# Designed miniproteins, single chains, continued (4): the designs that were tried, part 53

Each design is a single chain, and the fold is of that chain. pLDDT is the mean over its residues in the fold that is shown.

## One batch from the design tools (miniprotein)

Design m13808
Fold by ESMFold2-Fast:
Structure m13808 (fold): chain A 107 residues (1-107)
Amino acid sequence: MAAIEAQLAAAKALGATIEERRLPDGVLAISIWGDNPDAVALAINAYVQEARARGLALEATGSNFGQPKALTSIAERGSEAAREAADRAMEEAAKKANNAAGIGLRV
């Protein structure tokens, strides 16, 4: 994630807290939260754009508006974790498409 450091630093300056944890299987687990939802969104968008540019699977696991927190994981393509994350994201995207046509989920 070195290529996005400047954007993440800007998000932190705006009040986002970002914790990165590299798992043994190569999955990067990311926890993002803060009192400023725009700062949290900036951090999430930075990771989404990086994942898309590098062909990585990105899974978003939750967001609590009472305490703005997003749990995400980025997995390198070709790993078992990346396949599991992509499969879950695809299943959720399919359900979302059936219930609200025109809204896309990011994998």
Scores: mean pLDDT 58

Design m13809
Fold by ESMFold2-Fast:
Structure m13809 (fold): chain A 70 residues (1-70)
Amino acid sequence: MDEEVYKAVEEEAKKAEEAIAAGNYEEAIEHLEKMKKIAEENPAATEEHIEALEGNIEALRRKKEAEEAE
């Protein structure tokens, strides 16, 4: 079942959250991208869940760019 998928997503989510807390947006983006890949490979994942992950990834990318911009 999806229990192993759920555990994988939860682990990546935890790592992404820890990276965000540390200001490591690059690492957070990598973990969110892994979560999106897992969701895309799971037929039980909804389009809304994938869109939410894409939105979070885009938000972090924009935040990283803003902090790197002079």
Scores: mean pLDDT 75

Design m13810
Fold by ESMFold2-Fast:
Structure m13810 (fold): chain A 77 residues (1-77)
Amino acid sequence: EEEKRRQTLLEDLASLPALEAYLRAQGHHPEGVEAFVHSAREVLLRKLGGPKEEIEEHRKRADEAAQKIGAVSGELL
């Protein structure tokens, strides 16, 4: 159960570069895509119990990207 859940989260994490490329190809704003992708990485890594340093790095990058596009909560899509 836990192993299968962890594998699904790892697959979701691994699929983010393809999703990022797709969103950019669809004409979504670069900062918006970056904010979404880093936010998604932060959530997935937290669920995986990943290293706090990496989780904080992705959260910071998501917040920085969201600020550039005027987002209030760091979650913009």
Scores: mean pLDDT 74

Design m13811
Fold by ESMFold2-Fast:
Structure m13811 (fold): chain A 68 residues (1-68)
Amino acid sequence: SPAAEFTIRVLEEVRPRASPEVQEVLDRAIEAIRAGRYAEAERLLHQLIVEDPELGRLLAEVARRLRA
């Protein structure tokens, strides 16, 4: 889906700037999105929003598109 493709691109762009711990969660979220497990991907992205306030606003908007 276009929303899934957009979300993956945003996560891939953020990944190089993230900590190793955040990169692992981003990788899991990308795999979940590719598998069509949007609820799992949303859960993982919500954890990132809590863990990294600097990315929180961007990831919240991106995560919302998976369910829209």
Scores: mean pLDDT 76

Design m13812
Fold by ESMFold2-Fast:
Structure m13812 (fold): chain A 101 residues (1-101)
Amino acid sequence: SLIEELIAIAIEILKKRNLYFDGIEDDIKKKYDEYDEKAKHSKNTDYLVVLFQMALYDVLVEKGIDKSTAQNIISEVLYEAFKRGLITLEQYLKYGTTFKS
């Protein structure tokens, strides 16, 4: 699924940056599921990317990563997802550079 692929890319980037925390993949998925359960809209790719962005941001900040670094990590993850053909350039520009809390 797209969410599983986005989490996998996030873990790759976190490991490359030496910012990986044990169990962080489960933390991201849990936070994503919490946002997903609160949402009223049907799941499309834009919706999934927004919830993933919010979940990853919250988990990184909760782990003590500063807000600017967390935003840069999200931008890198979504850019890598775009390069791999998982999301569109428009989705990367809209969600990889604009953060909704």
Scores: mean pLDDT 82

Design m13813
Fold by ESMFold2-Fast:
Structure m13813 (fold): chain A 76 residues (1-76)
Amino acid sequence: GDLVLETLRSLADVTSLYDPETSERIRELVRRAEETGDYLGAAREALELLVDAGLLSPGAARAMFNAMHNAYLASQ
């Protein structure tokens, strides 16, 4: 789960340069994931927020989700 959380924190940091409100929503998802253990759910929701905000293409979001999913599986 740690690699997924680190990736989401990095996405929030980069997003804060373009859209501080979306960045804060991603940080809220990270906090929830840390409390619940739902790392992949948080990753999916964060990527959907970035697509909806126009900051990420659907194709890029799918590629990033696959990378985080693979990292999560490797960490178990």
Scores: mean pLDDT 84

Design m13814
Fold by ESMFold2-Fast:
Structure m13814 (fold): chain A 86 residues (1-86)
Amino acid sequence: MEEILELARKAAEAKGASEEEKERMLELLPPIIEETSKALKERGLSEEELEEILKQFEEQIEKWRAAGVPEVVIEFGKAAFEAALK
């Protein structure tokens, strides 16, 4: 989790994201990324299980977007989540 968030932070810096945007990303995304990383490490998820987790993450993104979470944070969260799955 922390390494994935650090990679996302560095990507954000390269794209000129503010320190506030990086902090919001670290606060809002870690629970989902950590839960996904734990599941992957524990069992070696099947392709079907991976698709279900991706779908749940997309639903969570829609909820965050509806709640007014900045799009920059959402985009970096998606990138970090995808990196965690590889």
Scores: mean pLDDT 64

Design m13815
Fold by ESMFold2-Fast:
Structure m13815 (fold): chain A 73 residues (1-73)
Amino acid sequence: AATLSGETTIDDADSFRVTVTLTTADGRTSSASGYARRTADSVTVLEVSVDGGRYNGDASARSVTLRAVEEPV
């Protein structure tokens, strides 16, 4: 599973940096920065790379859901 926790910096641009903490199914935690895209009412996390894993996500206002696009071996 992945838990999104950390600072989200929003400039007035439609994209900004996101810092996330990801917890894998085996209990390992990692943190990374990635890019997110903001719309009028939502935030979409484009892609975050953490210790060889890739995640993209979908967000609305106050919540973000990350989905692994590929799982590292």
Scores: mean pLDDT 49

Design m13816
Fold by ESMFold2-Fast:
Structure m13816 (fold): chain A 77 residues (1-77)
Amino acid sequence: AEAPKVEVKFLEDVELAANSVAAVPVEVTNTGKVPFEGTVQSVERRGDVLVSTLVDVGRLEAGKSKILTALVMATPA
């Protein structure tokens, strides 16, 4: 069975301080062969902060792209 694959590209550079939230435009592309439905979330440690990225994609057909707003959050680690 094929799994959906999504790529997220930030369309703007963002500077983020600890304990802050930014709304950033992103292009989300389904590079897989099956539809994607849902939310993309990642968490990365950057020194003394955790950076969380959240994009509510909804349904995205195979080979298609959407322009969406991502929430990028920085919290103390």
Scores: mean pLDDT 78

Design m13817
Fold by ESMFold2-Fast:
Structure m13817 (fold): chain A 55 residues (1-55)
Amino acid sequence: GPEEERARERGYRAGYELGKNLGLEVALQFVRKNAGDDPALLEGGEEGARLGAAE
């Protein structure tokens, strides 16, 4: 639903910045720790981290 879509988007943006600045391994650690029990936030964050780290 819209809430899951927003959580994915937030995760993506945060993960992208982390991946770009810190690299993939460090970004994934922060994403997983911060997402906790939110699967949408985790999914977006991991995708964002991968794309950000590829820049």
Scores: mean pLDDT 82

Design m13818
Fold by ESMFold2-Fast:
Structure m13818 (fold): chain A 61 residues (1-61)
Amino acid sequence: MVRVRVTASIDGETVELPERAMSGEEAQKAADDFFADLLARLGSAQAARDAIVSLETEVLP
């Protein structure tokens, strides 16, 4: 099991992916969906990438 935490900053606001223990495949999907939401909000892939402050994957025992 892994836990994914993604934080993005948009116009001084912090947006976070809800933290949950999941499989590695589910974690990748969640991160991809979060990035897609940023892309939809900001209108460009570069702006979406620049908005991401941290991407952390924690392996749970």
Scores: mean pLDDT 72

Design m13819
Fold by ESMFold2-Fast:
Structure m13819 (fold): chain A 77 residues (1-77)
Amino acid sequence: FATNSSFDPSKLKAGDKVLFEDTNIDSSKITAAKSKGVKLGVLRGGRYGWVIQGYGNLINSGATELNSREEAKKWVG
């Protein structure tokens, strides 16, 4: 059961910020979100201090690496 797979890039607009903390993300969804002109962020170590599945794909897609939950909160606004 992958609740985090409900992410829909088609509903995003240019300039939107999307933070990934604890989700298994398909590379196609990352690519689609990036193509919409959204800003991608990823919490280093994930929500629980674990490496997020797809982390390398997020970084390779130009996601901003965020080093703490506080930094992530400030980045999202």
Scores: mean pLDDT 63

Design m13820
Fold by ESMFold2-Fast:
Structure m13820 (fold): chain A 96 residues (1-96)
Amino acid sequence: SVIESTKKALEGAIDLLEKAIEYAKQGRLGLAITYVRQARDIAVPALISAGLSEEASEIGELLDKAIEYLKQGDIEGAIEYAREARRKLRETLEKL
C-alpha cells in the first residue's frame, strides 16, 4: 500500500539522517551532505505521493537548511535542522 511504502521511506530517511548527524559531528561535511540529500530524495517524494504535501514542504525546507549550513561549515546549525527534520519524520511516521 501507499501507507506501507511511505512508512518504509520515512524509516529509511530517519536512518540516513542519523548517519548524516554522526558524520557532521566527525567534521566529515561532504558525507553529511550526501546523506542529508539521500534522506530528502527518499522522504519528500514519498510524503507527496501519500498526500502529505504540508509535511513534505516543511521537512524538505528543514533538510535544505541543513545542507546550506553544512556547506557553510556551521555544524551546530546543520545538526539542529537535521534533528528537527528527523523529529518531524518520526511524528509523521507515528500518525500513519
Scores: mean pLDDT 91

Design m13821
Fold by ESMFold2-Fast:
Structure m13821 (fold): chain A 74 residues (1-74)
Amino acid sequence: MIELSAREREVLGAIFELDTRGPATVREVAEATGLSQATASRIIRRLEAKGVVRRTADGGYRVDVEGLSRSVLK
């Protein structure tokens, strides 16, 4: 299973909710979580490195459902 910190889970949850309306931007995640954009960007990069979030061509981020599934199957 993927090991996430409390803050990483909070950011992932915000991206998941925003993803219902389209890809989440760093600004939108920062506003939803009360984090600075710099902190939100750092956490998003860690989630992307873990394979649970991916960057889109328009500069937003989405939950990587395939990455989550592969982590559960290992």
Scores: mean pLDDT 74

Design m13822
Fold by ESMFold2-Fast:
Structure m13822 (fold): chain A 98 residues (1-98)
Amino acid sequence: SEERELLAEQYRQASRSLQAMAERAENPELAAFFREQSERYLEIAKAVAEGDLEKAKELLEESIKRVEEAREAGVLSEEEAEALLRTNLKGLEEIDKI
């Protein structure tokens, strides 16, 4: 599916962006969070590319919980948390169209 391939590439791009953000982060907890989210987005991209949409949804839901936990802990700013949640929610919406 072209839609699956596009969604998988979107998560690979999001992973690369998070890796770059981790390298620029001065706060070590924030850097560690961005590296961990980068790895999760690669796992999501793999699940989507392989057609394991149930696994992709589970990984997106786990990512949402981790973003909310990091927001509550003060590791993520409100803007950073909102951007990541938007990416995850959009992924869930796109999977439902496949």
Scores: mean pLDDT 89

Design m13823
Fold by ESMFold2-Fast:
Structure m13823 (fold): chain A 64 residues (1-64)
Amino acid sequence: SELEKEIVRLEAAIAILEGGIDFLRRVLARNTDPALRARLEADIAAMERELAELREELEELKRK
């Protein structure tokens, strides 16, 4: 069904974002350049906001 396809797409997008955040956090932990660290922190924060939105959307779809 289209609903099942949408759930699978959201779960995949969530998994990709979780992996991306984890990767960037590891890069941040190894970096000492302040400008690069600030950029990475901003990217991580943006991805965490997107992840929260996708998780909320997935929960709403699962209630249908």
Scores: mean pLDDT 87

Design m13824
Fold by ESMFold2-Fast:
Structure m13824 (fold): chain A 108 residues (1-108)
Amino acid sequence: LEEEMRRLLEEIKREAERAGISTTAVQIALSMLLAQRYGGLPAEVAERLFRELLSKEEGLDEEKQEIARRLAERMLAAIEAGLASEEQRELLRRQARELARLVAEQAA
């Protein structure tokens, strides 16, 4: 189980490298997805910050931004599949809410 998850994360990292996308870009995309889906960050705000950070900080064009989003969605699906208990789900929600708060604070 943990070995399968590590293998998936390594595959995602290799795909990012082949596409010329940094691990940081995938982490930014994952953070925005977590903040949006579990943290209560409005979709419009998450999309704007995602686009701004990937274009300005990482220098990615629109095509590479969408590749980063797809890789992040695959990572999120693997994380969600690993959540077996309500306690783990509540911890994820709590962490996502804190992330959404920090993201909103940085955007202000």
Scores: mean pLDDT 75

Design m13825
Fold by ESMFold2-Fast:
Structure m13825 (fold): chain A 99 residues (1-99)
Amino acid sequence: SSAVKAKLKEARPALLSLASQYSPEAAVALDQFLETKLAGQETAEALNALINSALATPNGDEFLRALAHRLYEIGLYNEALDVEVTLGIRDLKKAVEKF
C-alpha cells in the first residue's frame, strides 16, 4: 500500500542506522532490500541476502529481531514473519544439535 511505502521511506534512515551498529555489510544488504521493496520488486532474494549477512556478524540475531519488530510496525508483516521464522528454525536446530 502507499501508506506502507511512505512509512518505509520515513523509517529508512533509522533502519540503516540500526544496521550500521552491527556491521557495514548488514547496512549495505538492508539498503539493497529497502531499495528493492520501494521499487515494488520481488524482495525474497534481497531479504535472504540481508538475513545471511546479519547472521555472519556478531549479534546479528539481535539485529534481525529488532529489524523484524520495526518491519512489523511499518506494516511489512510477511517480511517480519520471514525473519522471525528463520531465527526460530535456527534456534530450534541449535537446541536439537546438543542432544
Scores: mean pLDDT 85

Design m13826
Fold by ESMFold2-Fast:
Structure m13826 (fold): chain A 103 residues (1-103)
Amino acid sequence: MARELAAAFRALLHAILGDLAAYAEDAALATEEALRLAGEALAAAFDALAARLGTRDGAVLHDWLREQVARGGFAATLRAMADLLAAAGREEEAALLRLAAEV
């Protein structure tokens, strides 16, 4: 469960960043359920980020994601997104990202 969820989050983050080869490798380690849950949680995280930054400009959200991944890798990025979700009252989604970040 936790490893499949972590693989699902990495796969979707790679896809968002345009790395389709890395997406394919991580997606092969995930289940359909894990990909669905990760997708829903990431959508909520980007909504919370857009609210925090006061923008819905995809380029600004993409730049934030690239900088987070470049500085701290995927685990730190998932923790930062979990903090955004918790601040928005989205505790269930925050818990999924925190669980994935510990793998």
Scores: mean pLDDT 84

Design m13827
Fold by ESMFold2-Fast:
Structure m13827 (fold): chain A 63 residues (1-63)
Amino acid sequence: SEIAELSEQLSKKGAGLGEASRRLTDADQAGLPESAQIREDEEKIGRGLKELKPLSDKLNDAL
């Protein structure tokens, strides 16, 4: 069903964002010198959040 497909896509994107957030937290706590990687992960989280809203809106419309 469309609801199941949208729910799975939303869940996968949410899990990916959670992993990126955890990596940023771990890197910050470890004091890693990879500031470029930290910035890249932050940008990926920002883009992912923008992608989640359309998927959430489609799921709400399908419900």
Scores: mean pLDDT 69

Design m13828
Fold by ESMFold2-Fast:
Structure m13828 (fold): chain A 66 residues (1-66)
Amino acid sequence: SEERRRLARELAERLARRRAAEHVLPFGTSIEDVAREALREELGAESIEEAAALPLGTLKRALQRV
């Protein structure tokens, strides 16, 4: 679903921005690495594609918490 992919991308971006603002990142850490780690911790998803396979309600609830 395009809507689920959009929500998964938005969630990954918001989580990455929050972590980058709140934490000192290790040398060589990219924003994409931060997004991947955040998705694993919050949703158990290893990629945006995997997160996009989750139910819409799960993605919407996660976005409301970010």
Scores: mean pLDDT 77

Design m13829
Fold by ESMFold2-Fast:
Structure m13829 (fold): chain A 65 residues (1-65)
Amino acid sequence: MFDLIKVPIDAYDLVMKLVPKYGGRILGILLAGGGILVLVPSDKVEEFIEELKKEGFTATVLERV
């Protein structure tokens, strides 16, 4: 299972590094407010969010897929 997560656009470089590491996928970039939509394996979501928090970014879990 994967979780669909929204990440701030300012975290783009970190997302490019972490998403492949955790076996996830980048789905796209949102306009009109900005953000990156990613899929992350559900068992890796907590680690992914904590890595973003260490760099000052807050991710939002939208749904489980």
Scores: mean pLDDT 80

Design m13830
Fold by ESMFold2-Fast:
Structure m13830 (fold): chain A 67 residues (1-67)
Amino acid sequence: TIEITAGGGLSTETVDFLKKVKEKYPNVKFVIRPISSGQKDKIEAQLKALGFKDNQFEVVSQGITGD
C-alpha cells in the first residue's frame, strides 16, 4: 500500500509516479488523501480515466486533520 496526499487533484507528476509504481508493483493499492474532502470525486474520476480499477485505489473522504 502506498499513501499519497493530493491538493486540488492529481498533477501530471503524480500521475506519472502512479503509473510507474503500478508497472513495478501490479498488485499495489494506492491510498490517496485529499487535502479537502470535496476533491474525492474528482480524484476518483481522474484515476478511472487513467485506467485504474476500483480495487486498485482508495480515496479517503476525510480531509487532512486541521483543514
Scores: mean pLDDT 70

Design m13831
Fold by ESMFold2-Fast:
Structure m13831 (fold): chain A 72 residues (1-72)
Amino acid sequence: MEERIRELLKRLEELRARMQAIAREVRAEVAGSSDDPEEEAALVGAAIARRVSALGREIGDLMEEIERLERE
């Protein structure tokens, strides 16, 4: 059981690192695209949401499985 939890936590860490990398890439791509900081933030948010939607689902599934195993 503990080996399984460690495997899931490692995968969760990898997915979070990938999301952080995507967020940095998107911010760099969008930087200077608008004179309005709120508009630029909205563009960043939308682009991140598009690129990480599948990763968000995987993270949710992994967190649910970890919580289930921790209750054993």
Scores: mean pLDDT 74

Design m13832
Fold by ESMFold2-Fast:
Structure m13832 (fold): chain A 86 residues (1-86)
Amino acid sequence: SSELRRRQREEEERGELLREYFRARQEAEESEEKGEEGERRIEEIGERVSPEEFEKFERAYEVIKEASEEMREMGERITKMIDEKE
């Protein structure tokens, strides 16, 4: 049905917005040159989605950030284990 196709497009579009939010947030946090631009994009995304969806974007970013930090630490530990072969 047309309604099912609309829901699929909305899900895909939300996925794209979430990815855009992640990039904008990362730029805002990591780039001095593009920090202001990142903040502006975050604000623009907030205007495109509901407050509830925006809160979910924020939560998703925090979860991924924590997971990324854990992955980085795990990578460092694995590297150390490989180096300590004696």
Scores: mean pLDDT 78

Design m13833
Fold by ESMFold2-Fast:
Structure m13833 (fold): chain A 83 residues (1-83)
Amino acid sequence: MKKIEEMAKKGKELRSLPPDESLPQEEVEKMALNALVYELLELGFSKEEIAKLIKNSKSVEELLLKARAKIFGDEKLYEELLK
């Protein structure tokens, strides 16, 4: 899944940079998503799992909430949130 790898690469490059407040909200959200994808790969999430989280989440905040359920070991909640 090349798209997830490309997002992770961009996230790694941008994760240490503050967002430019003059940028449109859509561009800020894209940068935040790329940074989150990189962190999730570092935490041991699979590319397929990250792609599923992106598909089933309407926002970066929703994706992070779902990812946190798995990170904190609530596997049953995580499975429900992947619907």
Scores: mean pLDDT 70

Design m13834
Fold by ESMFold2-Fast:
Structure m13834 (fold): chain A 102 residues (1-102)
Amino acid sequence: MKVEQVLPRFTRVTIDADSLTVTTDSAWTIILAEGASVTATSRDAPTLVFGHNSTLTASGKTMVSESDDLEMAEAMFLLAVGVAVVAARNGGPETRAIIVRA
């Protein structure tokens, strides 16, 4: 599994065997490669976990989307957290991503 990440200053990511744990003060998007398997836990802020044909276990403040449309998945996530209108007017969401590849 290959992990590519863009992290805000105060976010911690811990990767243990067969798991990815995210502790963050910001909204997050975790992007999984097709067929990837991961366990995601967010404690402090809502986290979107995105994967197509991926196996996901999510807990805490996580929202799981298995859509093949990342932009739609992010829009739905922002609507769910109540910030979509503000983010759109400010030129888009300040979402941080972790890309996990098989």
Scores: mean pLDDT 45

Design m13835
Fold by ESMFold2-Fast:
Structure m13835 (fold): chain A 81 residues (1-81)
Amino acid sequence: NAATSYENIALLYESLGNYLEAGKSYEKAAKIREKVLGPTHPDVASSYEKAAKMYEKAGNKEKALDAEVKAGLVDLKKALK
């Protein structure tokens, strides 16, 4: 529920062109899902991927790369099980 609320906030920011705020909101959703669903759940990777895309649109390459790495680590950890 809280993760879904942050995704809805992110969609609102995205529609307003506020990509940095949208990225932060998707990242909050990812962190909540990681805590609730575990670090290898596909919804965690999806949320970090959305955050990375928003950070890229905002021109924040450092935050975009960090979010991409976090999404990739979810997929890698899942493959190693």
Scores: mean pLDDT 83

Design m13836
Fold by ESMFold2-Fast:
Structure m13836 (fold): chain A 100 residues (1-100)
Amino acid sequence: SPVERAREILRRFALEVARLLQEYADTKSPEARERIKKVLDEAYEELSKVLSPETAARVKEVLDRMKAAIDAATDPDQVEASFQRGVLELRRILDEEAAR
């Protein structure tokens, strides 16, 4: 189903962001932080292709808030906390879509 495909897309991108978060924690590199935001943009591109326009818009709102929180963060722990909250919100959105 489209929701199952979206869950797999989310899982794959969450793993990639987790890897980049570890790199950012270890290096504190601005480049690692920018790569996280790029991965979030790529996740939206793939998710928007399989989700309804309404659900895709909700996903975009969460991802945009995550990118804003990354830009406002002063340390890697804040970036990781924002990412964990965002992933939980995205999972909830997909669970609601699956229940329709």
Scores: mean pLDDT 86

Design m13837
Fold by ESMFold2-Fast:
Structure m13837 (fold): chain A 74 residues (1-74)
Amino acid sequence: TRPGETLLHRLAREGKAEGVRTLLNSPDPLGLLRRLVGRRDADGRTAYDWAVERGHEEVAAILREWAARNGLAL
């Protein structure tokens, strides 16, 4: 596990699109998903950055659409 890596970082880095969808569609009464999507690991990379860098286009699209709906700049 990379330093500062969240579950979302790992799923995005591995291209696990269904895992990303499941996580982002989870109940979020505390608004933590916005922080999770914007979270940078120890390398300063978000989950979106890893999806793009690894060529996981489906995961990158899921994260981009979620960010747009939630007013988050990637």
Scores: mean pLDDT 80

Design m13838
Fold by ESMFold2-Fast:
Structure m13838 (fold): chain A 83 residues (1-83)
Amino acid sequence: MAEELGAALDANREAVLAFVKATKGLKSPEVVSRAIGYALLLLAEPDPERARQAAEDMINAIKNTKDEEELLKKIGEIMDRYF
């Protein structure tokens, strides 16, 4: 039990660290606030594989979306998909 929980937390931690690194360029307080909430959801995700997929989708949205309103919409869509 403790070993399995440790492995899940380590997997989620890696996903969260990758996501946090991708958010370093964000300047909008609204986008940053949504990103913080998303990081907490990733940490709390009981399925590490789902956490990794959720992190990758959000990282791709951040990298490929230049418009802040479009990015906020994509964040909502990704959150609805995984949470």
Scores: mean pLDDT 74

Design m13839
Fold by ESMFold2-Fast:
Structure m13839 (fold): chain A 91 residues (1-91)
Amino acid sequence: MKKVTIEIDGSKELSEEEKKEIWEKLSKAVREGWEVEIKISKEPTPFAYILLALLYAHKGKNEEAIEYAKKALTLEGKATEEEVEKEVAEA
C-alpha cells in the first residue's frame, strides 16, 4: 500500500501554484486508493481544512468531513470579510 504525506505550512502564505500542486497530489492519491496523511503546521488555513474535509469524505467518514468543512467555511468567510474591508479602505 502506497502512502502519500501532504505537509501544509499554516504560518506561510501559499501561492496559487502551490495550492494547485497540493490539490493535484491529494486528488491523485485519493483516486489511486493510496493512504493519505495531511500534516498541518501550528495554524491551519481554510485550504488545509478543505483538504481534510475531502479526505475524510472520500474515506466515508462523513461526520468528520462535515466538521472540517464547517471550520474551512468559518475561516474562509472571516478572511473574505477582512479582505473586502481592506479593499474598500483603499478605494
Scores: mean pLDDT 66

Design m13840
Fold by ESMFold2-Fast:
Structure m13840 (fold): chain A 68 residues (1-68)
Amino acid sequence: GKEDAAKSGKAAAEMGAAGDAAGAATGWYQSHLEGTGEQHDYGHLGAEAGRAGDAAAASKYGQLAHDA
């Protein structure tokens, strides 16, 4: 549900802020699967950024997913 998506998103944002792009990508995908609406879109963007190695963008979009 949205609560689970928020928890996964928060964990992914923390990993992204620490420079763990791969961990952030995994967490944002988990948030994407658990969430709906705008949180779903931001989770996807965070996962893509993390896979590209852009930890800052992964953290940014992940935080938006968490806050949605």
Scores: mean pLDDT 68

Design m13841
Fold by ESMFold2-Fast:
Structure m13841 (fold): chain A 57 residues (1-57)
Amino acid sequence: MVTPEEFLEMVRKGSSEEELEKAAYELYKNNSKEEVAEVAKKDIKAGEYYMAGLEKE
C-alpha cells in the first residue's frame, strides 16, 4: 500500500513513470480523494502522475 509521503518520495527519487503510475493508482484506491488532492497541491509532478495513474485501468 502506498501512502502520500511514500509517493512523494518516489517522485523525488526519480522512480520510473510506470512505477509512479501504479503507485498513484494504489494511493487513490487506499486513501481518500481529499488526502490524495493534498499531494497534488504540494508537487505538480506528483499531481500529473496521480492523474495518469487514475486513467490507467
Scores: mean pLDDT 67

Design m13842
Fold by ESMFold2-Fast:
Structure m13842 (fold): chain A 74 residues (1-74)
Amino acid sequence: MQEEAVREMREAAEKLVALGLSSDQVDELMDAVRFGSEEEVQATIERIAKETGADIEKIRELARRIREALRRLE
């Protein structure tokens, strides 16, 4: 359902900010997940983890949740 997918993406974005990502970094990751290749998503996650010092596995988990929410929105 569209509302659930939007809420899930918002919650994932909030958790990414809580990990130390800027709003620009969250937007970049969301764009990579939505429009990029798997390679581009992984490269974006690795760069953001390096820039923020955040746990890379937590970023990957949140990126997976965003991907799942986007699939429900098509």
Scores: mean pLDDT 82

Design m13843
Fold by ESMFold2-Fast:
Structure m13843 (fold): chain A 70 residues (1-70)
Amino acid sequence: MDELVAQVDALLAKAKEAIDAGKYDEAIALLQEALALIESHSHLFSPEELAAARAHVEALIEALRKKKAE
């Protein structure tokens, strides 16, 4: 689990770097990778933890899509 958390954190950190650079498409792709890792390992999370992590990543993706549309 700790290794998975570290991988997700690394993807989120890279997504933040992409956002800071104005590379929203790259940031969205990195966030989608993080979401895929969380979902492929859903058995390692409680239902509440999984729902919270999924909602957080999906909210970030949606916010970035809205910024691209502006």
Scores: mean pLDDT 78

